# Designed miniproteins, single chains, continued (2), part 48

Each design is a single chain, and the fold is of that chain. pLDDT is the mean over its residues in the fold that is shown.

## One batch from the design tools (miniprotein)

Design m5749
Fold by ESMFold2-Fast:
Structure m5749 (fold): chain A 118 residues (1-118)
Amino acid sequence: SEEEADRLVEEAVQALNEDRPVDEIFGLVEKLIELALKSKDPELQLRLVRAVETIVNNAIDRLVEQGRYEEALRFVDRAIELFEEALKKSKDPEVQAEIERMVETLRRRKAELEARLA
């Protein structure tokens, strides 16, 4: 539901602000993607995908700022896998395009992290 989606977005933002475990943040991201894929409303799907993009990028930024590069790399890898699976399950072309842009962004961030660890 839209109400449950809004609650999960708020929980994910709060988890980021409280520096909660990365696995907890990732679990909330997975639930948000599941809700987006179950939705019949393309506008809600796009809103949730964009919210997830913001949450994921902010989580990566915080890990990088903390010098946790190996954890950031693992988080990016998990996010890429999740979004590639979501892309396969998505039926709306605009939602697919948004997910594809997110995967491209994450692949660039992965390359930057790998360069720092080399």
Scores: mean pLDDT 87

Design m5750
Fold by ESMFold2-Fast:
Structure m5750 (fold): chain A 120 residues (1-120)
Amino acid sequence: SPIEKIKNIIYEILKLLIDFVKAMEKATPEEREKLARELGVKIQELFLEIYNLLDEVKDPEEREKITKAIELLHKAFDEIMEAVEKNDVEGVRAVVDKLIDELSKIFPEIAEEIKKLRDS
């Protein structure tokens, strides 16, 4: 279903963000800027996939949940970029952890899978 495909893309975005946090913790300031640019490109491609699938979601309640998740992801990405500019690695992790908790509330059926990503 389009909804299940969107949930899988959200999972991939969260995995990329967790991997980014781990890479940031080991990186120099110059490497962090490059990692942030590479993340931005990948996230933009995944958002385009979500938007293409969103047009196929006919249920208003499911569409509202997906829209809320997209808004949370955009806000988190903006906050991550601000933290990167400040060289605040702990701030990046805090944004990702909060995003996982908020997305777990929107998609309780996949909450355990999302939380396991954080622990990996």
Scores: mean pLDDT 85

Design m5751
Fold by ESMFold2-Fast:
Structure m5751 (fold): chain A 73 residues (1-73)
Amino acid sequence: IPEKLLKALRESGKSELSARELAELSGLSVATVSRTLNRLVEKGLLGRRVVNGVTVYYVPSMEALKKILELAE
């Protein structure tokens, strides 16, 4: 699935990104990105916080990044 999404997260310099911004960077739909990101948050692999009313996502550690890569089938 999200090889393009993983690349977008990596190329952004691990900054905090919205689902829409990641969709634009990866070329995937916002629905696909949001579903994938929220599943990773539910698994404890991504962090999520609200900044100025916008939900942003981030990779909290190198260990979390490794686990996310294992889910790229």
Scores: mean pLDDT 72

Design m5752
Fold by ESMFold2-Fast:
Structure m5752 (fold): chain A 79 residues (1-79)
Amino acid sequence: MAEEVRKAFDNVIKAAEAGDPTALALALIVSAITIKYSKNPEKVKELADKFIAALEAGDFDTARRYGDELAKVVEEDEK
């Protein structure tokens, strides 16, 4: 699951970089699913909020960092 979450966030960033107007909606959907299935929803929500803010700012390097942190939280949840 963690690898699928990482790929989902990476795909959202690629859509945003391409100027796809649905990228923000995809970010919200992927974040909501990750929060719902997390053992630590408050931490995931905090990271997801930062990820979305970075995407809105066009800071794709920061968005990738928070996407990786989100995937790591899911990896810890799988243990």
Scores: mean pLDDT 77

Design m5753
Fold by ESMFold2-Fast:
Structure m5753 (fold): chain A 60 residues (1-60)
Amino acid sequence: MEELVEEAIRTLREQGDDEAVARELVERLKAAGIPVDESAPTPVEAAEHGVLRALLALAE
């Protein structure tokens, strides 16, 4: 989980404006059991929200 979150953060920082990359991140987060808000206006926002939620869970 932590490794996936770190990879997702890096990908968003380097390619965060690429919607296809963001969609792939959303699917990877969902496959790892991380809840993602699919109603977010863009795939980038959905991926960012998923990463933030995973970071909060790891901080607990």
Scores: mean pLDDT 72

Design m5754
Fold by ESMFold2-Fast:
Structure m5754 (fold): chain A 90 residues (1-90)
Amino acid sequence: AAMKKITEEEAKKLLEELGVSEEDLNIPQGTYRLLKEEETEDKKTKVYVFQDADGNTIIAKVETRKDGTVKVTVLIKSKDGYYYATLTSS
């Protein structure tokens, strides 16, 4: 799916919903960090932050269900603004 450009205010709300603070975004370039991991009987949720070599910050929420369905939510903070996408596998 194509990335949707969003406002800074919308991005801030999404970060709060994901449980991600501004301090969590301050990681070295070229590294990633697992911020949150939750597991229930029917779903496993992981939230990652990654900062690329160009200084873009990528936040990914990966939800894996017991039936093998995977939903990925991506928020990108770049110099040009914020972008959002959601992908679901069958």
Scores: mean pLDDT 80

Design m5755
Fold by ESMFold2-Fast:
Structure m5755 (fold): chain A 69 residues (1-69)
Amino acid sequence: MVEELLERAKEELRRSAEAFDQGNLEEARRYLERARELLREADSLPLSFDQEVALSLARMGASVMERAL
């Protein structure tokens, strides 16, 4: 379900940020890649307005992390 994909993507983004804070750039990049894949899967499904907002916010977080790495 979309909610499960978004939850998993947010968890992967959290792990990416944690790895980045610890100086583990390689690990941070791997978690970011997984988050991006989960977000692409969610985007391929029919979304409610609230789910579209949640997806957009998560994608913004991923873009910020990508620019930092």
Scores: mean pLDDT 84

Design m5756
Fold by ESMFold2-Fast:
Structure m5756 (fold): chain A 58 residues (1-58)
Amino acid sequence: SMSELKAKLRKAVSQYVAESIRLIALKLEGASPADIEAVEKRIAELKKKIDELDKQLE
């Protein structure tokens, strides 16, 4: 349903924001390139999920 898709989109957006904040924190802490890359990959997957859900709402 559209309501379920909107709920999934809201959750994905919230997770995307949280992971983006984590990426900033990792860079400020001087985390390893591997740890930074892992978070960037999660952000990319979340963006893909958000784009797919947004298209389903059109």
Scores: mean pLDDT 87

Design m5757
Fold by ESMFold2-Fast:
Structure m5757 (fold): chain A 103 residues (1-103)
Amino acid sequence: GPLTPEQAEVTDQAVKFANELLPEVLKAAREHGPDAMVDLAAEKAVQYVKEGKVTPRAAVISAGLAAHLALKQAGYSDVEATRAAHRARNRVAEALGLPPLPE
């Protein structure tokens, strides 16, 4: 169904911050692999919340989006990109005291 205005705002914020994360996260994926990339994506998303740049829920979503896009651009499979996105989202959620997003 259509997104609510609040869901649309969170999605727009998440896409914006995922694009801001992507250059560093993609570099980490290419140079250090998926695990280091997930760690960096989660760290940067949490830092953005602490700096007041993004809401906690948008940070969880943006970390997952950036991780997925970075692995796909680095040449990894859809399965590996999806797993990394789940791991990035869960790490941000845990660090911020939020429940994880459903699969």
Scores: mean pLDDT 83

Design m5758
Fold by ESMFold2-Fast:
Structure m5758 (fold): chain A 55 residues (1-55)
Amino acid sequence: GPGEEAIAEAGRLGKEGRFEEAIEQARKAIATGDPDAVSTARTVLGESERRLAEA
């Protein structure tokens, strides 16, 4: 669905330690309303925000 590209990009950015950019892509995935992506995007968002706060 339309959120799948955004969630894939968020995951890639998170693995690279680019947490601010990962957060942006996760928010885009959530904004699409794609149920296949929203749950995963919320998890990536939470983890990326936590890691950014710890940096």
Scores: mean pLDDT 79

Design m5759
Fold by ESMFold2-Fast:
Structure m5759 (fold): chain A 61 residues (1-61)
Amino acid sequence: SVGEKFVATETFDALTPDELSFNKGDQLTVEEVVNDTWVEATSETSGEKGLVPVEFLSPVP
């Protein structure tokens, strides 16, 4: 849901301007669920927003 915190389980390098690069262990806030593969999220580390693969995210307890 909007405002939920997740932790990156793997490092991801963006291939397009719409995608967000992040490192393993970075905390991300999910802003929008786009589809079953992608979410729009904001990186707490960089402050940047973009599309991230949902498979690389784990919920923060």
Scores: mean pLDDT 80

Design m5760
Fold by ESMFold2-Fast:
Structure m5760 (fold): chain A 55 residues (1-55)
Amino acid sequence: MSLLEKIDEITLEAIDAIEEGKGIEGLQKAIKKLEELKASQEAIDSVREKLEELK
């Protein structure tokens, strides 16, 4: 699985968490997974922006 495919999976998990009312927890988990994958700072920042929108 490519890095892009892994990012897509993490994004879908985050969306599902938002729909379940666990968006903050889901986005925090997504950030941690992206950091573990050594994803770009830009990808991590995108998820952080979504987290700030939910506050």
Scores: mean pLDDT 72

Design m5761
Fold by ESMFold2-Fast:
Structure m5761 (fold): chain A 61 residues (1-61)
Amino acid sequence: MEKAREAARRAGEATGLDPDSVLEAAKQGGVENARRLAEGIASQTGDPEAAEAVYEAGKAA
């Protein structure tokens, strides 16, 4: 869980989103929801590292 929280925190900092909200959204839909959320972040920020951090947070949850 620590790794998932750290990933969510970094994704939130990179995207301006609340880290806890990012982590909870990723957890609710499982890996597929985390992937969709990551794609949205990549589209909004143009930052694949932020997208990967969100995906890792959802996968680890």
Scores: mean pLDDT 68

Design m5762
Fold by ESMFold2-Fast:
Structure m5762 (fold): chain A 73 residues (1-73)
Amino acid sequence: SNEEAFEEARRLLDEAAAIAKALTDPEKQLQAETAVGVGEIAYGVGKLAGDGEFALEHARKALEAAKAGTSEL
């Protein structure tokens, strides 16, 4: 359901934000925080449109970007 998709999207965005905040490399942190910001915009748009899958897709992308910031290579 859209409700479950929004709940999962919120969980993933919060996880992505926590990872981004913990990054010590300023360039990687900015990249991760930008991806989280895009995910937050997509979450808001999804809420207005009633499209939980759209919010969830972008939340997953934000988490992937944040996790990529933890890689040394």
Scores: mean pLDDT 85

Design m5763
Fold by ESMFold2-Fast:
Structure m5763 (fold): chain A 79 residues (1-79)
Amino acid sequence: AVSDVVAGMSPEQQRQVEELQRRLAEAIQRGDVDGVREEVDRLTDLLLGASPSEERAQAVRDELAAFRDQLLAAARDTA
């Protein structure tokens, strides 16, 4: 679902996703839990805005909720 939405994005939006993923990786490495939350929320908003249907948007929310929990746990382990 998330990968399908990204594949359907414009090249400019895909670059924004790549930048957000880079910032997420940096925040995790620093143990910046608040930074991870901020970047995941930005990524979620971008993906939901690019979702072609409510069904796809719901699938994205579900996948990102699980991903968010994993990333926050990783950042806490680093902090």
Scores: mean pLDDT 76

Design m5764
Fold by ESMFold2-Fast:
Structure m5764 (fold): chain A 97 residues (1-97)
Amino acid sequence: MKKYRITITLTSKEVLSPEVLEALRKTAEEIAKKNNAKLVSFTVEVEGDTTRVIIEIEFEGSLEEAEAIGNELAAALLQTLRAHGVAASVSVEVEEL
């Protein structure tokens, strides 16, 4: 089996509350579990009024499946942010390990 690291980076031009950060973490954990993937890290970086959330997930399978998981996670995270009235950009990276 090939192993992939899926990295999702969320960038918001506002400081995210602990409630929003916890909602994002739970969303990431649920999507990872649904797809038999492992949540490896959840990192929050704040620079001034800008928040960056970096989520790393490891998956064993095909590249197509890893890309699909990344897209599903990105969509779910953006939906979670939208439910809290937060605007953000998202990037998805998939790397073979």
Scores: mean pLDDT 87

Design m5765
Fold by ESMFold2-Fast:
Structure m5765 (fold): chain A 70 residues (1-70)
Amino acid sequence: VDPEKLAEAAEEEAKKLGLDGELAKRATLTGYAHGGKETALRAFKGVLLSQGASEEEAEEAVKKVEEKVK
């Protein structure tokens, strides 16, 4: 998994929800540096939830990011 591609996908999905794409990108890259793909996706979900996304919206966004990088 390419961390840059993962972060780009995270930014795009956050923007589709009307949330801060730059914050989502940064959190995803930081998460990847600490624990790889799993930690990156967990950090991404956390940022979405912290900005008011529902659990369902955040989980769907994570799945879309995973599909884009596989």
Scores: mean pLDDT 84

Design m5766
Fold by ESMFold2-Fast:
Structure m5766 (fold): chain A 78 residues (1-78)
Amino acid sequence: KAKEILEAFEEAGLSPEEGLKKAAESLRKAAELAEKQGTPEGKELAEKLREAAKKVEEALDDPEKAAEIIAEADEYLS
């Protein structure tokens, strides 16, 4: 799954770093939407998504690890 995420960035014409930065931004936006639900579950999800975004931003020099973090965060939304 992590490799598939990186391949998807390449297909979109993004470098791994550019794709990962956009993914982290998307996670932060998803967190904002979760928090706007006004539920305890939404707040908890928002916190997990923001943590994932931060970890992705900290792992930009390890694209495979950053992609794994994105894949794990995607499971919170399923």
Scores: mean pLDDT 79

Design m5767
Fold by ESMFold2-Fast:
Structure m5767 (fold): chain A 68 residues (1-68)
Amino acid sequence: SIYKKIAEEVRESLKSLGVKEEDIEKIAKMIEEKKSLSEIEKLLKELVGEEIARQIISAIKKLLEEEK
């Protein structure tokens, strides 16, 4: 599943940024449950800040577009 692949890539990115494992798993679960990108971005902003959150969301959008 593309969503599982995206969740794994996001886990690795957040882990490298020092995000807590419990917060990483919360984001990964939202991705696997196909939550809206706006909901995912809201939580990412709280964890990693606006700029990094936008970069991660952009990467997710690119991966989803390639699966059309």
Scores: mean pLDDT 82

Design m5768
Fold by ESMFold2-Fast:
Structure m5768 (fold): chain A 57 residues (1-57)
Amino acid sequence: SERELNLLAATLRAIRLLREDPTLSVEQIADRLSRELGVPRSLAREAAKEARRLLEK
């Protein structure tokens, strides 16, 4: 679905942002993703949380 593709794209972008600056909060990432990709804030926040979870070791 379009939502699933948007979530995947946002999550990949969030992973890149976190690799460049690991100090970014979920809200900072969500704000940036929402503006840059034009996705809803709620989807951007979901993507930011998923990216943090995937990078947690």
Scores: mean pLDDT 84

Design m5769
Fold by ESMFold2-Fast:
Structure m5769 (fold): chain A 67 residues (1-67)
Amino acid sequence: HPGLEKAYQAGYEAGTEAAKQGKSVMEAGLEGGRAGTQVGLEEGVDPSIAYIAGLLGGYEAGKEVNK
């Protein structure tokens, strides 16, 4: 689903910025969830599913930053 992939990517980018600000991996995930929800809504994806995709992207970015 293209919209779901975009939600994940938006979450990854938001999570990267959160991690650069010194936020925890969990906080990076939550920021990713918020970003994924916004993009998912624009793409016609269910908000709950978009949130999960963005949260996974943000969490992954949080783990990878500063490694």
Scores: mean pLDDT 81

Design m5770
Fold by ESMFold2-Fast:
Structure m5770 (fold): chain A 69 residues (1-69)
Amino acid sequence: MEEREKGIEELVERLKAEFPELTDEQLQAIRDSLLFHDVELEELEKWYESLIKQMKLAREDVAALRAAR
């Protein structure tokens, strides 16, 4: 459990560094989601790659919304 929590914290810190637009609330929600779904340490890297792909799509959507405002 503690090793998994540490792995999740390290992953959240990587997300914060790569996506500074993420709020502390969003980072906390991601952390809570990973803990709630009991994501195994071995699956965290696959989950991270999936999230990076989703975040890139979200960035494009946010950029389009900002351009429209």
Scores: mean pLDDT 71

Design m5771
Fold by ESMFold2-Fast:
Structure m5771 (fold): chain A 65 residues (1-65)
Amino acid sequence: MASKYSALSIMVIALNIEGHDAEVKLEDGVLKIKIRGASKAAIDEIEEMVKQLEEAGGKVELEVE
């Protein structure tokens, strides 16, 4: 199914994720998120945001260190 997410929606989500010491990159329609040294609570919050993006039909790759 064709999904709708705009550059503005991606930017808002990226800003929220960056507040948790995460790197966000959009590549070929896939949002790549890398988390370094985040707390368990921050990781859980980012995973909830990832779920929201997937429900909206976005493609997301999450990497946690």
Scores: mean pLDDT 64

Design m5772
Fold by ESMFold2-Fast:
Structure m5772 (fold): chain A 66 residues (1-66)
Amino acid sequence: MSPVVREAALAELRRLLLALGVSEEEAERILAEIRADPDAERIRALLLSVGVSEETAERFGRVLSA
């Protein structure tokens, strides 16, 4: 996956997390975790834990682990 595509997907995820009521501090922590270890299952589990829907968590997991 190209760095540009990854950063675009992370920016979209950040906006979604903030829209769901996740604090800016917590959203940045989640994004840092994903940048450090972009494993699809780990990303999916992390996003589900903060209230992201199953379908959206699976989509971001696939995109960000590619």
Scores: mean pLDDT 81

Design m5773
Fold by ESMFold2-Fast:
Structure m5773 (fold): chain A 49 residues (1-49)
Amino acid sequence: SHMEKLAEEGKKELEEFLKSLDPATRLYIEAVLRGELTPKLVEEALKLS
């Protein structure tokens, strides 16, 4: 219960943070969080900036 509440608060703060970012930075951060960072994705993010 206590751990569940902390995880939910962290998720909400992360979602608000991601909404405040520009599209390129948001794409990059989301990829890092999923462990999906690749050279191809970095190149796509640079095109958006």
Scores: mean pLDDT 68

Design m5774
Fold by ESMFold2-Fast:
Structure m5774 (fold): chain A 56 residues (1-56)
Amino acid sequence: MSPEEIREKIRELDARIAELEAQLAATTDPKERLKLEMEIGALEVAKAVYELVLKK
């Protein structure tokens, strides 16, 4: 992937993370909050992998 393409993927992940964080802020059910936190964590790992590739 080109560096520009990788940066675009990171922006897409940032937008998705922000959406899930907004859902988490509106969620009061502890079980649903845990599910959202796990999903956010998975996307943050994916973002870190793209950032690592970008640095190479």
Scores: mean pLDDT 83

Design m5775
Fold by ESMFold2-Fast:
Structure m5775 (fold): chain A 60 residues (1-60)
Amino acid sequence: MKKPLYPVLTPEQREAMREVAPEVSDAAIARAANKIAESGKPLTPEEVRRLLLEEDRALR
């Protein structure tokens, strides 16, 4: 396996994002996705959900 410099979301992480996506803005989703890609490490579904909500709150 090559170095994970640009991690992709796991199925569980995508499911977590899907659950909260209707409650957050598109801008918050874009910000969260960018931070996940830049992290270089996998996040848990709970961390992904928290990040989405935090980004949405920062934009309100």
Scores: mean pLDDT 64

Design m5776
Fold by ESMFold2-Fast:
Structure m5776 (fold): chain A 71 residues (1-71)
Amino acid sequence: MEVVEREDLLRGAGAALEAALRGDTVSEEELIELFREGGLSEEEIRELLDPETRAERAELYRARLAAELAA
């Protein structure tokens, strides 16, 4: 079920990004898993684990995840 499953995974990745940006209780392992499920590469996941890189690239990832959800 590609449509429902993909939407849920993208939504999870977006929520994980927002939680991490807010400094919420999302663990590093949980972030990695949710970002992988959202289709992010290992390099992109490493970038988003760094708080500075995450803040710098947040808008890029938000735009990409939002575009995928809207499709």
Scores: mean pLDDT 73

Design m5777
Fold by ESMFold2-Fast:
Structure m5777 (fold): chain A 93 residues (1-93)
Amino acid sequence: ATEVAREAVQLAHQGKIDEAIEKVKEAIDLVRKNGPDPAAVTLAAIAVLHIAKKLNNQEAIDLAERSIQYARQGKVDEAIELIEKAIELIKKS
């Protein structure tokens, strides 16, 4: 999960938005299968934040920032829900 989430951050930094989203989804799927990984979820949220900022999507930025806070608090399921909502907004933008 953490290695895939780190790849998502790198892809987001490179402006490869679609590839970054796919890696975020892969990281989240791995967290759901293997159990809570706050570090992986934090990295996934950071990747989504970078994407949201590049697209100037304020609602997705807010969701991603809140997801980072929840992941840091160990609220993994709530953080994942916010990541999924942010991705949905990004895809509609």
Scores: mean pLDDT 83

Design m5779
Fold by ESMFold2-Fast:
Structure m5779 (fold): chain A 64 residues (1-64)
Amino acid sequence: AILKKIEELVDEDGTVDLDKVKKIIDESDLSEEQKKKIKYELNKYEVDGKVPLEKAKEIIKKYS
């Protein structure tokens, strides 16, 4: 469910808004530890409030 929701956020340049991705993660049934780790890793790839969709998907798959 998480991956489908973030895929629906993708812009024409293949990026997703990091704040919107963080909201989806926070509203998920993942543990607080998993949520913190995912958000920490996503921040490393942030440029101008956005993250590449493929990187967001890789991070979520790795830590969920």
Scores: mean pLDDT 83

Design m5780
Fold by ESMFold2-Fast:
Structure m5780 (fold): chain A 65 residues (1-65)
Amino acid sequence: SDEEDLAAAEKAIANTRAALEALGLEEEAQRLVDKGRELIAQGKYREAAEFADREGKRLVVAALS
């Protein structure tokens, strides 16, 4: 449902933001949040969740390499 997809997207964005901020990637976290919110505003909830998870993982791996 849209309600469940929206909740999942908001949780994915919030969790990824927290992880990036913990690594000192505050600017990257803000850009990810902005893009995720843009996708949510377009009704693209699944794309927002998938974007946050994929981009968050990419940024974490890059920071630890």
Scores: mean pLDDT 89

Design m5781
Fold by ESMFold2-Fast:
Structure m5781 (fold): chain A 67 residues (1-67)
Amino acid sequence: NENLKKGDEYEAKGEEAEKAGDLETAIEYYEKAAEYYKAAGDNEKALEASIKAGVLALKLAVERVTK
């Protein structure tokens, strides 16, 4: 499944960006992963990726308010 493979690739990129502290890039990659997982019909992985993006978006919002 091409969409599942792309989802896995973007999730891995999101994890690397998150480890690097690049929250904006990590959010973008997790959102892309969720889109591909949804297109693949893998609703569980799509939801998981969306949750990861949402959690990081909240962290980024706190950084923007407190800096």
Scores: mean pLDDT 84

Design m5782
Fold by ESMFold2-Fast:
Structure m5782 (fold): chain A 60 residues (1-60)
Amino acid sequence: LSPEEQIEGAIALGEMAAASGDYARAAELYRHAAKLAQEAGDFETARRAEELSREAERKA
């Protein structure tokens, strides 16, 4: 998978986890997506994924 596909996949899995109420897993997946986005130089996506991770952590 390309870096972009890996980032999108991690975000999608995080969204699925959050939709099922598994906020701890969602936070972990969003953090992973943020790390991948930072490594790819996509700082806007990294910031968004970090925000999603924090929101999921708050709900966990």
Scores: mean pLDDT 85

Design m5783
Fold by ESMFold2-Fast:
Structure m5783 (fold): chain A 106 residues (1-106)
Amino acid sequence: EEEERKARLKRAIEQIARGVTAVDVESELNKLGLKDLGKKVADMIRAGASLEELRAFIEKELKDNPELAEQVIEILERSWERGRETAIAFLSAVYGLPEEEFRAAL
């Protein structure tokens, strides 16, 4: 059924997107000298943490430096979007289906 198909596609996209996002975020935070934070955030992303949970964690860890917290959250949000688009492009290329079909499942 269509709803079950959408659920399966959504899960596949989210699984690939989380892996891509985790690697990207860790790399970007390492460039800022935040290696320990980058590893923790990447581990949380792989474990299934929501964007809201990740944002709250970053704000807590960097509570004494709100400007840096805002910069890290911006990196997270951009990496999250890139991860999703990368997953869609990858699945579209592998299965020979339009990207629109995968986006419609989200």
Scores: mean pLDDT 84

Design m5784
Fold by ESMFold2-Fast:
Structure m5784 (fold): chain A 66 residues (1-66)
Amino acid sequence: GPARTEEILARLREAEAEGKLPLATVMELLRQGASPEDVVAALVALGLSRESAETAVRVAEALLSQ
């Protein structure tokens, strides 16, 4: 939802400022129970295209399934 998307966006911006890889941050958020839809919305708000955001979330989900 919107409140969760805002929280995710804040964490992504903080990770970017700390020089952390976006994919690693997306994986951590998904592990912590963030919905894929809220993560996609946050990545789009961060400036990614929807297609790029959806691809990043799919890659992160695949890596977490190992």
Scores: mean pLDDT 79

Design m5785
Fold by ESMFold2-Fast:
Structure m5785 (fold): chain A 76 residues (1-76)
Amino acid sequence: SAQEALDRAYEKAKELADRIQQLDPERGAEFKKRIDEAYERARKALQESPEKLSEAMTELNELIVELQREYRRLAA
């Protein structure tokens, strides 16, 4: 379901942000805020608009890519 896909993306993003926070607490906290804001937008979109949900899911997936890149940079 769309909700399960959203929740999985959110969980993955939060796990990456937790790892980043262990290496860089300030940067990790910034990412967690962005993730929570993106997730809130996606949750509202899920209730109101399939088109806005698609946009919000794209935002979350792009954020996951950014998180993966940042984690690799910090872990190197």
Scores: mean pLDDT 86

Design m5786
Fold by ESMFold2-Fast:
Order: C-alpha cells, then structure tokens, then sequence
Structure m5786 (fold): chain A 72 residues (1-72)
C-alpha cells in the first residue's frame, strides 16, 4: 500500500539545510521511501512517499537524526 505522509518539525537555528537533507537522504536510502525536505524559516516540512511501513520507519529515522543534530 502506497502512502504519503507530511510532517512539520521545529529546526534549531544551528541545524543547516545540508544536515536536514543528509538526514532525509539517510532515511530514504535505509527504507527505500522517497523523502523530500522543504526548509522554512523556523521549521522543516518533510514529505515521505512509499510503502506504509517504509514511510513510517523513514519518518522515525529522520526525526531521530534531526534530534541528534540538535544535541551535538
């Protein structure tokens, strides 16, 4: 079953567009889901497309990676 999921995450000012794109790339390569990031002034809008389970796993991986970036 193909699913499209869109989430919005708060992005600390210290996290760059390149880091967000790297997190999306990692999630996409690990799961096979399509991941696209749109950077807004204080947040990122992220769209995931693919199989339902892969989309949910990709979203989890992306959020965990961004959380790690803000802690480092």
Amino acid sequence: MKEKLEITVRVPASVTRAQLEAAAEGASKTTGAKVEVELLPDRARVTFEGEKEKVRTAATLFVERVRGLSAA
Scores: mean pLDDT 79

